Designed miniproteins, single chains. Designs and how they scored, part 41

Each design is a single chain, and the fold is of that chain. pLDDT is the mean over its residues in the fold that is shown.

## One batch from the design tools (miniprotein)

Design m1419
Fold by ESMFold2-Fast:
Structure m1419 (fold): chain A 72 residues (1-72)
Amino acid sequence: SKLEEAERRAKEEGKVLVSKEVDGKTHTLLTSKDPEAVESAKLILESLPHLPDVEMDDDTVLKAAESIREAK
């Protein structure tokens, strides 16, 4: 499954898998072990419930989260 593959990649790359299920769809983001990156990934998943599975580097995750925080 996609989730199992993402978990395997997280373990192999020393990264953290952040996942959320919305309306029967599982959305995933792979981040570094940096707590700021993990929290940013959670914010992205909370804000984009219709987004499919996405793989992003830490810089992309942080920038996207900052844009979401400032979007008011």
Scores: mean pLDDT 67

Design m1420
Fold by ESMFold2-Fast:
Structure m1420 (fold): chain A 93 residues (1-93)
Amino acid sequence: AEKELQEFVEKHKPKAEEVYKNGSEEEQKKFLVELAREGMELLRKLFEEGHWDVFNKQSGRVLSEEEVKKLLEEYEKALEERAKEIEEEIKKK
């Protein structure tokens, strides 16, 4: 699980640095949505592979498998709502 999280960070770091140094506000917002979507896919995969304990290491809390599943569902919903808000904001400019 830790290796997958590290590889995710290393993969996205160069693009993050480029977008935040040279990208527009729109490009920064789009990148954050893309990063969050890819991060959620990774977290879902880790949960399905039985690595639910990784959430305890990251949050500093003792969470049950059921609580982790609920958090993933809540994060997916929040991500979809935030993505919609960003798309609407971009269209208004």
Scores: mean pLDDT 70

Design m1421
Fold by ESMFold2-Fast:
Structure m1421 (fold): chain A 105 residues (1-105)
Amino acid sequence: MKEELKGKKVVVLGASGRLGTFAINTAKQAGAEVIAVDISNKGRGVELADKVIQATVDSPEVKEALKNADYVIVATRSPEAAERAVKLAEELGVKVFDTVLPLAR
């Protein structure tokens, strides 16, 4: 796996869903520290994460997590929430992997 994820902090938005679970598994296998963000704290991906933030994408807690992240994976089901998350990450200069917006457009 890419060494750039080893020891890096990765925030996964929409962590409780199927895409979020896949993203968390992939990042954990690469040796990353994973912060799971979802309005729900349930799901297999959330259980695998190093830290869980139960909040909406636009919360102050998520903004702080993004500022301190090396990478963000956007796996939320809401295209509008995904778009806000991508825009916020871009404003903060965080590298983004969007898994929802390409499917919604």
Scores: mean pLDDT 73

Design m1422
Fold by ESMFold2-Fast:
Structure m1422 (fold): chain A 73 residues (1-73)
Amino acid sequence: SQEEFDREVRTGVAVIEVAVDLAIMKNTKLSKEDLEEIIKRLEALRNDPTLSPEAKQLAEDGIKKAKEELEKL
């Protein structure tokens, strides 16, 4: 169904977004504002009731890494 397809696409996009944010944090020098923006985006994904538990866990892991980087500033 279109609804099922839309959910799968949304979950796939969320997984890619988390992976991109993790890669940015690993490979670039980020400001406090950049890290806070990443945290806000990942919290939105974590709190999305349409996403899989696995996608939400990836978002939560990303939040923890972003907070760890923020603590180093």
Scores: mean pLDDT 81

Design m1423
Fold by ESMFold2-Fast:
Structure m1423 (fold): chain A 68 residues (1-68)
Amino acid sequence: SMEEEYKKMLEALKALLRDAGLSDEQIKRAEERMEEVIRKGKEENLSIEELEKRLLEVVAEVLTEHQR
């Protein structure tokens, strides 16, 4: 299902952030941002590929903020 695919993407991206050295609090905030992207994507009827692209943009931004 689409919902299972979203959960799988979230867990994979959360694991990537943990491996990058982010704290549990930073990962929780990133998860909240990614869940909002998924919610808006569902409302806009985005393809899974476009949604993955937007989620990767959130991950890139979070990693950039962590390095500052």
Scores: mean pLDDT 82

Design m1424
Fold by ESMFold2-Fast:
Parts: structure tokens; sequence; C-alpha cells
Structure m1424 (fold): chain A 107 residues (1-107)
């Protein structure tokens, strides 16, 4: 689907910025909605601590739980603010690009 292609492209571009970032088995015992929220909260915490590799790994893990264009928009929009506040302008701009692309996919 167009959504799956957009998710795979975002994953590829995040890994180009952070080659050591990987999907991690974090919060696997939680239901998908609660797991996504905990992954986003953890990404915010690690980004604020300056651990951008772990923050991107948590973002990659949360990205796998995205099932709709609306969820992709909300996810990428939130991540753009998290990485901007952490001082990582390149990653913030990447998430902003994909937020706009997710919005167009909903039309």
Amino acid sequence: SALDRLKEELKKRLKELYPDAEVIPAFEHLPAEERRLQLLTAALMFANMGDLVTAVSLALTALELVETAKELYDFTFTMSFIFADAGDKKTAELFDEFAERARELER
C-alpha cells in the first residue's frame, strides 16, 4: 500500500541518519495503543538526555505500530517537535517532511 511504502521510506531515511538505530523489543507486553504511547514517551526522554540513537530506535519501533495515514501524521508531527527540542534539526526536518506526505495521503 502507499502507507507501507511511506513507512519503509521513512525507516530507510532514519537509518541513513542513525545507522546504529534499530527496532527494539521494548514494551512488547503492552497493547498496541499503550505500547505506542510508552515508546513515544521514552523517545522524548532519551532525546532530552542527548541519547539520539536510542530515541531514533524507539521511534523506529513505534513506526511499526502505525496502521493509518492519520496515525503516521500524528506520529511524525510529534517526533518533529521532540527532535527539534533536542537540537537535532536534520531528524526534525525529516519528520516534518513525512508529516506533510502523510497528510497528502489522507486526502
Scores: mean pLDDT 89

Design m1425
Fold by ESMFold2-Fast:
Structure m1425 (fold): chain A 89 residues (1-89)
Amino acid sequence: GKAAGKEANEAGLKALEAAGPEGLPAGIGAAISAVGAAVEGGLTGDKEKAMRDAEGAIESAKRGAGPEGKEKAEEAGKLARKAAERGAA
């Protein structure tokens, strides 16, 4: 659905905004990966793959980042998971 794809892209943009231009490198990487997963979920409809990719990115960011970076990565991941679920519908 076009509506689901639009919502996925919008959530992806919010995930990128959550990382911010001054975010930690690990947090930014996770946000970019989460945005990619959300967009891919919207375009391909493969929700499970998009969610797995987002989870992997979040886990990597949490492992490398400090507490603030982990919080930003987790927030971006929640938005990406929601977008992927909507994109696959």
Scores: mean pLDDT 56

Design m1426
Fold by ESMFold2-Fast:
Structure m1426 (fold): chain A 99 residues (1-99)
Amino acid sequence: MTAEERKKLGEKFKEALEKEREKIEELTEEFLKIYRENPEATPETEERLLKLIEEYKKKGVSDETIEVAFLLASSYIKTGSLEESWKKLEKLAEEALKA
């Protein structure tokens, strides 16, 4: 990945976090429902997550919004805190802009 591509990706992530926050949180809750029903990482859980991602892509939700929501849900499972998860994603976006 070029420095220009990394910067552009970081800018898209930052814009998604600022403008699409409510939509990201809504989609994050949908991912969390799947994890709550299937707390063990199984092939069935992975298939359900992939199916949900494809359904939202078909509805015209941006890949960036879906990716941020998935990362936020995955982080929330590890930290137990939505705020802590947001801080980690904001740091990743900031680091991408500096690369």
Scores: mean pLDDT 67

Design m1427
Fold by ESMFold2-Fast:
Structure m1427 (fold): chain A 70 residues (1-70)
Amino acid sequence: MSPAQVQAIVDQMVADLEDMRARGASPEDIERHFDDRLAALRAQGVPQSVVDQIRDAVEARLRAADAAAS
């Protein structure tokens, strides 16, 4: 997977999770959706190290958004 593909996945996941939060989804529903998306990447043969990179990048961007809103 190229760095550009990783960035595109991160951008899409952040947008999806932010949309879910804006629509009033529970933290549990958001976490489940996030875990399901990461599991799907693993099922497609993406290495765990890359999945971990995507998770960390998405979590960092969501934390930054929360800090800006607080």
Scores: mean pLDDT 83

Design m1428
Fold by ESMFold2-Fast:
Structure m1428 (fold): chain A 96 residues (1-96)
Amino acid sequence: EREAVLAKIKAEVDDFLTRIGMTHLLPELHALIDRLFQEGKSPSEIVARVVGLVLRHIGDEIDRGLELARAGAPLAVLRKAGISDAMLESIAAAKA
């Protein structure tokens, strides 16, 4: 059933974003999934587009986090800016 497939894709995306600490992207990615599904894209194409967008956001978050951290922004400010603890750990490792 198309509704069940859509729900499964959203659930997998929810799990993926939770694991990488980027749940703030959920509304944007759910909207993208809905749009691509309405456009007749296959589940595999939808997943590929979602992964590609997440990877771009990961790069942007790392770059923003590194700039803010180098400017002396405290971790609490980085967290409020939507940078996850997982990203902060990666930034700390990159600085070492």
Scores: mean pLDDT 72

Design m1429
Fold by ESMFold2-Fast:
Structure m1429 (fold): chain A 77 residues (1-77)
Amino acid sequence: SREQGVNEAVIGILLGGLYATIELTKRGGISPEEALAEVEQIKATIEELLARIPDEELREKYRKKLEELVEEARRVV
């Protein structure tokens, strides 16, 4: 649906923001403490949006990507 497509686009933007936070942390552009706070906020927002996606396979695909990025963030902090 169009609504699902919008939710997917927003999740994509938020995952991109999470990736950018990780890269900024690696380059010293943001403190580890600020990076962890940003990661937790983005994670919570993505999880809320995932609950609104009726396609189970698509939800699990994005959940897996989120988990991989959160683990990467924990490795760079």
Scores: mean pLDDT 82

Design m1430
Fold by ESMFold2-Fast:
Structure m1430 (fold): chain A 65 residues (1-65)
Amino acid sequence: SMKRERALEAVRWFEEESGAELLEEIKDNVVKVGIEELTTKRIALALRLMGEFFELGYSLKVVLK
């Protein structure tokens, strides 16, 4: 699915900018990410991801570890 591939590319971008592997799961158009440390940068990046996923028909679920 092209939308799934674009969602994965967006997650890879987020992980690269965040400096951490964050992806835990992609299921039923929900992308789940786990974040151990919530920095202002990671919050801003997550908000941007949320907007991009909304356009792709995906939801972002953030789990604090």
Scores: mean pLDDT 75

Design m1431
Fold by ESMFold2-Fast:
Structure m1431 (fold): chain A 78 residues (1-78)
Amino acid sequence: KERTAKLLERLAEEVEEAKDDPFQADIVRALTEIFLGILKSEKDDPEVIELVQKAVDALNAGDFDTAAEYLREAAKKV
């Protein structure tokens, strides 16, 4: 899934850039949740799903750096 890995890497970059912008923060949170839903519907690797879920949880806690790290780990596991 080269496309999935690339999308997760791009999303991690967007998450890092969104840290200081509340509007961009809402957008990356929504996109990460949408992507998690897609991975679950496709019955993707449970480890990848767990890492993206942790990224969503980190974003909801306001920890953008940790969220980006989880998304990068997910990209490596795809």
Scores: mean pLDDT 80

Design m1432
Fold by ESMFold2-Fast:
Structure m1432 (fold): chain A 101 residues (1-101)
Amino acid sequence: SLKDKTIANVLKILDEMAKKLREGHENGASEDELFKIAEEGIQKIMEELGKVFDDNKQAIIRMHLHSMARELAKIATYGSEEEIERAIKLMKATAVYLVNF
């Protein structure tokens, strides 16, 4: 379905964002730089969601993902690669949950 394709595309964007966050972490990127990476990923996710969801549902999903992106930036700055992976998995679970409801 179109909804299933949108979920698959969102998960792919999150995987690409995770890779960039790990690379930034390894290169000593600042919290602001890591947050910018997360924000760019969210923008791509919102473009995908615009194909299938109304503005209200998109706003709810964006709020949850944006809040998680801020925590992810802190984890990527001060934490480990394992903690980055856990945070991304939580974002994926949240995105799937919100898109399915």
Scores: mean pLDDT 79

Design m1433
Fold by ESMFold2-Fast:
Structure m1433 (fold): chain A 90 residues (1-90)
Amino acid sequence: GAAVEAARAALAAVIEEFKKKAKEIVNTSKSIEDFQKKMNEEYDKAVARVDAILAGIPDAAVAAALRHDALMEMAKIRNKALKEHIEKLS
């Protein structure tokens, strides 16, 4: 329904913002420890935004599926950023 479509659009925006922040962290982080700290902070903020968006979805199973998909996409972004950070330090 309309609420699910609005949630999908909002989740896509959160994922794109997280992707942008991950690129900034790759470019600004001075060590693996600094990278992990900054990535954890941005990941926690993104997860909080995902949960806030999904609080509006009355079907718990639908909300859980949307959450899972969003976290999987953020995990892919995080893994790619880690690889790029390691390559930059080499």
Scores: mean pLDDT 88

Design m1434
Fold by ESMFold2-Fast:
Structure m1434 (fold): chain A 67 residues (1-67)
Amino acid sequence: NEEDKKFLLELYKKMSDKTKKLIAEGAEPGEIIKALREDGFSDEEIRKFLSIVYSLSDEEVEELLKK
């Protein structure tokens, strides 16, 4: 939806080239989470990103964030 698209656009504007490359290359979710944290994104922003991009449940997102 438009809200999710706007969120992703704003997140990508703040995202490092390293993180963008990892996403484009299909890196494991754990590596992407680590890179997003290094870019200064909050766990709340990372949860929303994972839910939108990977269509993960809240339980699956929380399990990935523990790693």
Scores: mean pLDDT 79

Design m1435
Fold by ESMFold2-Fast:
Structure m1435 (fold): chain A 71 residues (1-71)
Amino acid sequence: MNKELIEKLAEELATKYKMSPQSVAEIKITLEEQLKDAPVEEVEKFLKTVLKQVEQGFAEGAARRAELAAA
């Protein structure tokens, strides 16, 4: 079950945020190793936090690129 949640996050990072296959693979391996014994609820909370951090970083990057494109 936890592995499926991690795979869903990895797929979202690859498709929505266009992360490289290498970066996605590294994140997937790291999460599987760190969360292998964690209960599903804890895994879901952690993955939600990771996704929010990625979204925040991309939003900041997008805003910066938009400013440069407008100039």
Scores: mean pLDDT 72

Design m1436
Fold by ESMFold2-Fast:
Structure m1436 (fold): chain A 99 residues (1-99)
Amino acid sequence: AEGVREAERAARAGREAAEAGRKGDKEEALRKMDRASEELRRGSSALSRDGLSEEGGREMSEGVRGIAEGRRYADPEVAKVAEEVGRKLREIGDEIEAE
């Protein structure tokens, strides 16, 4: 249950990053992407403790999608974190669907 809450925060942060990216506000997009990356790290850690869940996986995937959309404005370090977390979430999603 804890992991789902962290995943929800990641999804929200990702959506905010995507919105800032669409507006073309580079500074705000970078700030929100940094926030989203931190929330994704927490969500990933929490899901590891609580176990995989479809709800948590979907929320985390949405967070990654938001970061990816805004990533052209991101610092290279933030972009690397988003890519790595995105890879892990895709693996989790595939595993959940294979069940």
Scores: mean pLDDT 62

Design m1437
Fold by ESMFold2-Fast:
Structure m1437 (fold): chain A 83 residues (1-83)
Amino acid sequence: MEKEIALFLQRHAGLDKETAEKIAKAMKELGIKPNEPITDEQIDKLVEKTGIDKETAQRIAELLRRIVEEGVSAADLPPVKLP
């Protein structure tokens, strides 16, 4: 799961491998699951742990929310433009 999220972030968010792996690890540590809704508190903690900006964290949360809502895998999501 952690490596799958890192790969998703590399492909769809345009993040480098180290940044994507750091985010995926932080998500796991915070109990953020790709199949569960992400709270604003979890977004703030993700920003604190990873050093990404809040806008990027919110866009990642939106992409993961689509997985929950539509029941699709991260690999099946369409490409997105993130900063």
Scores: mean pLDDT 68

Design m1438
Fold by ESMFold2-Fast:
Order: C-alpha cells, then sequence, then structure tokens
Structure m1438 (fold): chain A 73 residues (1-73)
C-alpha cells in the first residue's frame, strides 16, 4: 500500500487507498472482509460506517500487505 487517505475518517466518509506496482487489480479488505477492488490506476474507494479502529489490508498477486489502521470517529 502506497497511501491511505484519510487515516482518521468520519462515519460515511470516503476512504481512498492507493496501491503501486500492480499489473492486476488488487482486492481491499476491511477487518478481513472484501470491500473494494483497485482500478487501473491502483486506486480503491470505500466508506466506513462503524466507529472505531479498522484494519485495512490489500491482496495482489497472492501477496497480502501488512495491516494499516484507519480510525473512524
Amino acid sequence: IESITPKEAKVGETVTVKVGGLNEPATVYVDGKKVATTDANGVAKFTLTEKGTHKITVEADGVRSEPFDVVVK
């Protein structure tokens, strides 16, 4: 994962994930659940509706990223 914006979101706010170096779409997971797939530019967008800390991971080409925390307030 290159970036996640914002790291602190409000309920219903759009979170944007950028993934670099991909030849194929990557799958984005929140707390282990699939929420989005990246576009041709490596960008995925999704919303978080539950308050608290959520773990974001990305899987591409059989490789899973380290988890990134996003806090929803």
Scores: mean pLDDT 74

Design m1439
Fold by ESMFold2-Fast:
Order: sequence, then structure tokens, then C-alpha cells
Structure m1439 (fold): chain A 82 residues (1-82)
Amino acid sequence: MKSDEELKLEVMNKGLEVFQREVQKLIESGVPLTPERIQSIFDEAIAVAKKEMDEKKVKEELKEEVLAKWEQWRQEAIDYVE
């Protein structure tokens, strides 16, 4: 049985894998990393995280924590690219 902490890490890592691949594709294609594109990549990563949490029947409280962390990272990433 996985702990809530282990489930959080698995879901976060799943989203991070998607985020990293999409960012890498843009860099390799020579496409600029704009705030708008970063928002789109985070939307995709968050969608994957939500799907993973639903499939694993994660508690609503834990879902809220994971989503709040993704929104925080989105804001930090947008700020960093400026």
C-alpha cells in the first residue's frame, strides 16, 4: 500500500516527465520559450497529473495539494523566463 506521500511523488513525477519532454522539444526546435508556451505546457502536465490522480483514486485533499504545487511551479517558471 502506497502512502499519500509516495502517491504525491508519483503523480508529480508523471507530470514533470511530460513538462520536461515538451520543453526539450521546443528548445531542440529552436522555438522560443515564451510565457504563453510555458502556460500551455503546464496545462498539459496538469491534465496528465489530474488523470493519474483520478485513476489512482487519490483523496480530494491530496489532489488539491498537488494542483496547488503545479500552479506554484507555473508561476515560478513564467517569472524565470522573463
Scores: mean pLDDT 79

Design m1440
Fold by ESMFold2-Fast:
Structure m1440 (fold): chain A 79 residues (1-79)
Amino acid sequence: AELAELAAGARKALETVAKYYEEKGKEELAKRAREAIKNRDVKELARLVVEAAKEKGLELDEKEVEEALRKLYEIIDAG
């Protein structure tokens, strides 16, 4: 149960990036985010996360975001 809940949370976190761009009317970026999620393109996802965070006034390190995304996929695969 616990591992499945963590996996569901990880999937939700990944979807948040795509929803952010979709709600802002940036359909091309939302599409790129969804394709990157499906392909597990961690580098592309990290760029999109960093760009979204910058729009919210947050400065994130792209390499740290890549590592966090790899861990989210590990959680998804374990659940």
Scores: mean pLDDT 82

Design m1441
Fold by ESMFold2-Fast:
Structure m1441 (fold): chain A 99 residues (1-99)
Amino acid sequence: SFLEKAREAFINAMKGIINDLDEEFAEKIEKLVNEEVKKIEENEWETELTREVLRLMEELGPVSKEEKYTVRALHKLLGDEVIEALKEMAKKLLEKKKE
């Protein structure tokens, strides 16, 4: 559910910047990520950044194997900026959970 919330927040933020970013474009990106998840081998793309994001996600709730591979696929396909954004979103959600 964290990745679902992150997707919605990312789309809503991008709608303010990119008028053409709609649900169809988001679905195409999700399909590409899902295809890459199936291709990622165990320990492939297990970077420092993906480990940090997954640790924060585990503090928010249980993380599935599919969600772990999804974070790695996002890093591989979209680069460091997307993973840093997920890290900041997870930190903000953890702070709200404590307040």
Scores: mean pLDDT 68

Design m1442
Fold by ESMFold2-Fast:
Structure m1442 (fold): chain A 93 residues (1-93)
Amino acid sequence: NPELAERLVKNAIEASRNLESDIDLAARYLLESIELLKQGVKEEDIAAEMAKLDPESQRDASIGIALATVALVENLLTEEKLKKFIENSLAAS
């Protein structure tokens, strides 16, 4: 979804400016969002669930989903490679 990717990328840029994001939480939301999108869950339903989070957690979730959406849309990473990247990032944290 290019419109979702644009919105989430803008949110990720804003969050990264403050250097306050929880990358571990973002990684968890990234993996969950990939699975939900593969199951055909609509982006708006995922966004509605994220809206129930506090602002800091919502920011981290937005970063995670933005990275997942951009990677999938741009074909920069396969889902398999993306999962390995996240696993390695969590292990290093």
Scores: mean pLDDT 54

Design m1443
Fold by ESMFold2-Fast:
Structure m1443 (fold): chain A 79 residues (1-79)
Amino acid sequence: MSKVAEELVEEAVPRFEEARRRGDWEELERIAIETARRGVERGLSKDEAVSVVAQALARAGLSPEEVQRIVSKVQEELD
């Protein structure tokens, strides 16, 4: 993973953990979209930005099914 991608993952994980603990799905989606957009602004491709979001969500303890649901929403918002 690039340094940019790793930094974005490290910044996003605590935010996802807190939103997950509260059961706040709207906040999870908001943070995910924000993180992906920051990745693109910092020079990541859309695919790399989506991978950053998926990795951060997984590290925050979301299931593969939950990760895929949020990733699909991020992909829609980046198009």
Scores: mean pLDDT 85

Design m1444
Fold by ESMFold2-Fast:
Formats: C-alpha cells, sequence, structure tokens
Structure m1444 (fold): chain A 77 residues (1-77)
C-alpha cells in the first residue's frame, strides 16, 4: 500500500519530494508528508469517507497545508 500511495502522489505531483509515508494506528489510515517547492504538505488517507470528513472538520485551524481523502478514491483519481 505505501508503494502505491507514493506512485500515485508522484503521478499527481511529479516534482514532489516525499518526506515520509506513515501507517497510522487506525487500519487503512496513512499520513503522507511531502514538499512541493518551498511548501510542506500533509496528506491523510482514511479507509472511509466518514473518517476523512471528521478529520477535516477537526483541523480547520492547522497552520500546515493539510489534505484528507479516502485511500481508495485517492488511488483511483
Amino acid sequence: MKEEIEKKLLELFPDAEIVSVEELEEPGSYKVTFRLGDREYILYLFPTKEKAVEFANKHKNDKTTIFAAVTESFLKS
């Protein structure tokens, strides 16, 4: 799964530098940290839409550029 996530991220952002891909305690959940130019981004991937929406709602005030998506949807995008 991590390898598939890395391939898809580089397909969407060919110039991105992948800093880390971390499997989270929740099964099917991942944290991807990457840089694009001088900016750092974090992509959180979740097994369900409900978990992705809950995460996005809780992190409205974060200073880091954060994305949340469903893992399956991200890989098929």
Scores: mean pLDDT 76

Design m1445
Fold by ESMFold2-Fast:
Structure m1445 (fold): chain A 80 residues (1-80)
Amino acid sequence: MEAVEKAIEAIKNKDKEGFLESLEKILDIARELEDYGTEIEVSVLISIAKRNPSVFDDPEAVEEFIKILKKIKKRIEEIK
């Protein structure tokens, strides 16, 4: 799941633009698969990243985002 790996790389590098671009790609994949749970979860992550740019400087928030992204990757791979 290349889009998830790119999102994880972007958040580790504090690349807000790359992170949002990668989340939008994951959102498109979730919509195509009709995975409404992942669509909602990714939409929430996009909203948080846009409203609170300081989240990229918070190590605990970054680790939580990575954990959520890894969960999303596993869920999408199980739908194949």
Scores: mean pLDDT 82

Design m1446
Fold by ESMFold2-Fast:
Structure m1446 (fold): chain A 67 residues (1-67)
Amino acid sequence: MYAVKIKAPEEKLDEAAEILKSTKGFVDVFVDRERGQVIGLFESKEAAEEAVKKAKEAGFEAEIIPP
């Protein structure tokens, strides 16, 4: 599996999580409100790359990280 991390202020974390959830190949999501980040798990590299693209188009800082 592949992981995607989005950094966002607390008020934007739910929006970031919804972007990850809307991506084909989405598996799971964890919202870390204390650290201002959301981590999504994806079934494939292509799904993770699409999630990063969607997040960046929405104005978020996003990266693929080790799961």
Scores: mean pLDDT 84

Design m1447
Fold by ESMFold2-Fast:
Structure m1447 (fold): chain A 71 residues (1-71)
Amino acid sequence: MSAEELAACVRRLMEERGLEEVTPLELRDILLECGATEDQALIAALRAIRAGLATVTREQAAELAREAAAA
């Protein structure tokens, strides 16, 4: 799965579920549903936590997904 495909999947699932913000742990679960590896999902969640984010917006979630897929 490409970085952009993963980002698009995360954004789509959040929009379909009416989620404007998710916690880092909820982001991990969404990434796993989108076919991300356990390591990619964990990296995205840890990056959000390290940035001091209690929640991430759809755009922030998409960006974190792109970065995790590129790693």
Scores: mean pLDDT 85

Design m1448
Fold by ESMFold2-Fast:
Structure m1448 (fold): chain A 85 residues (1-85)
Amino acid sequence: MLSIDEQVSLAISLVREATRRVQAGEITEDQAVDRVIEELRSRGLSLEQIGEALSTASFYLTVWEHDYDAGELARRVFDRVVDEL
C-alpha cells in the first residue's frame, strides 16, 4: 500500500512522462490523461486518492518546478477525476 508521499511522487513521475510523450507527438493530451488515471488505478489508488495526489502534483509542478506543461496536464487529470466523484 502506497503512502501519501509515494502516491504524490508516483503522480508527479507519471505526469512528467505523459507530458514528455505529448510533447514528442507520441500520444494526445486526452490519451495522456487516461494513461495517468489507468496507471494510478492499477497501483491500487481510488479516484479520491488520485484526485488528492494530482491536486498536490499540479501545485508542485506549477509553483515550485515552473513546469507549466506538466502542471497543466496534472490539472486536467484532476478535473477528469473530480467529474467522476
Scores: mean pLDDT 87

Design m1449
Fold by ESMFold2-Fast:
Order: structure tokens, then sequence, then C-alpha cells
Structure m1449 (fold): chain A 64 residues (1-64)
């Protein structure tokens, strides 16, 4: 649930900043990762949900 979503949000924010995104775009990417992590936690568990959300967040960051 929330812990997996928070971990995914932090991973998404970091991935966006590492890809050269600004703070506003990093926030948007973080929010998307949070929602994905929360939804995925029910089926994948905490670590699986965070890993999946971080992967998607990196792909989105590269599109910035």
Amino acid sequence: GEEAAKAAAEAGRRAALEAGADEEQAKINSEGAYKMGYSAAKTLGKEGAAYLAAGVARSNAQAL
C-alpha cells in the first residue's frame, strides 16, 4: 500500500532529476509513480510494485 507507493514516488522523482528534468516535471513523475505503486502493491507486493513503478518512471523521464 502506502509504503510501496512512497518508495515508488521517491524512485520516480530521482529518475526524473537524473534524466535532467526540472523540479515541476520531477513532481509530476513522482505523483504518477505513487499511483502506480499503490495500485500494483495489491498484486506484486511492496518491492515488486516499487520496482515496476521505478521502471515506468525512468521511461517517462527519458521522454522529457
Scores: mean pLDDT 69

Design m1450
Fold by ESMFold2-Fast:
Structure m1450 (fold): chain A 95 residues (1-95)
Amino acid sequence: SFREKYGELPREEVRRDLIEGGRIAYERSMRNADPEQRAAFEEGYKLGVELLKEGKSPEETLEELVERAGRLPDPRSYSAFLSGGLKAVADHLEK
């Protein structure tokens, strides 16, 4: 899980890794986004923003996003949703 990987790393290393990951996820998702993938991305972003506003850590937010994405019907929606969530975490860490 994200907690297993990032829970043991220095916070500054985690912060840099998540910011870069969110940037890459955004670029990849936007390159060939159909309307369904765009909607899934926006839903993941919105959920990520909301969880962070509620005071969840980046790690807790990513774990919740993975659980929610696992309920989606197909791998393309799963990937787009998680990319949106990762971008929300990256944007939060840049503030």
Scores: mean pLDDT 73

Design m1451
Fold by ESMFold2-Fast:
Structure m1451 (fold): chain A 86 residues (1-86)
Amino acid sequence: DPENLSEETKEFLNKLLDEILSTPEEEIEAFARELAAELKSLGFTPEDLDKFLSNLESYINSLPLSEEERKKVNKFLEHLRKAVLE
């Protein structure tokens, strides 16, 4: 639920969104896999990862993104979701 996110979480998600949008399309999959590996290395459980993904997706869906930006973000989320399940 995006309304229940902490200020620190919102700042993190905004920074992550900026990084996604500034990443070349050909590097999106690698960036998503790197983030998944980092979260796992920090001790995120499968439950923590699912919660993180749900919060990220809900937050992004609340933003007034262009069609091009939303397509890029959706590509990142698809690769991130696949990578966290590995």
Scores: mean pLDDT 78

Design m1452
Fold by ESMFold2-Fast:
Structure m1452 (fold): chain A 57 residues (1-57)
Amino acid sequence: KPIVVKETDLSQEELQERLNEALENNDFEEEMEIILQQIKDEELREAVRNRINELLS
């Protein structure tokens, strides 16, 4: 396709659930990288990063 515009916008709850599942399954690092890579909105990406840091605290 010549142009593909797709923005990944995950709700706070969906993001939290995915991160919790990844943490429980010991693939947290991989899931985190996938999520961050799929987020195109800078503000959302920062919010996700902050949430991940809180979960690691």
Scores: mean pLDDT 61

Design m1453
Fold by ESMFold2-Fast:
Structure m1453 (fold): chain A 85 residues (1-85)
Amino acid sequence: MREEALRLAVELAEAAGAEPLLERAVTGEHNGTAYAAVPARLDGQPALAGAAVAPDGRRRAALFVSPSGSLDGADLVLLELRESE
């Protein structure tokens, strides 16, 4: 599941034209839901690709950009969202 979440985040980032920074990726699991967060670069701006795979088979991936350069702030803008089951 963690590997699937990581794959989904990377695929979304690459599909959007972003460069995933795999060495900075983090993965985790909570209550059977696997998640991944992959920092990326999109048009020179910091970006973050995230994905989650739930135990019921639901999958979600999202790409955020930070115009201010901060990935931890209120400046995150959702650019792309993909959902599947």
Scores: mean pLDDT 74

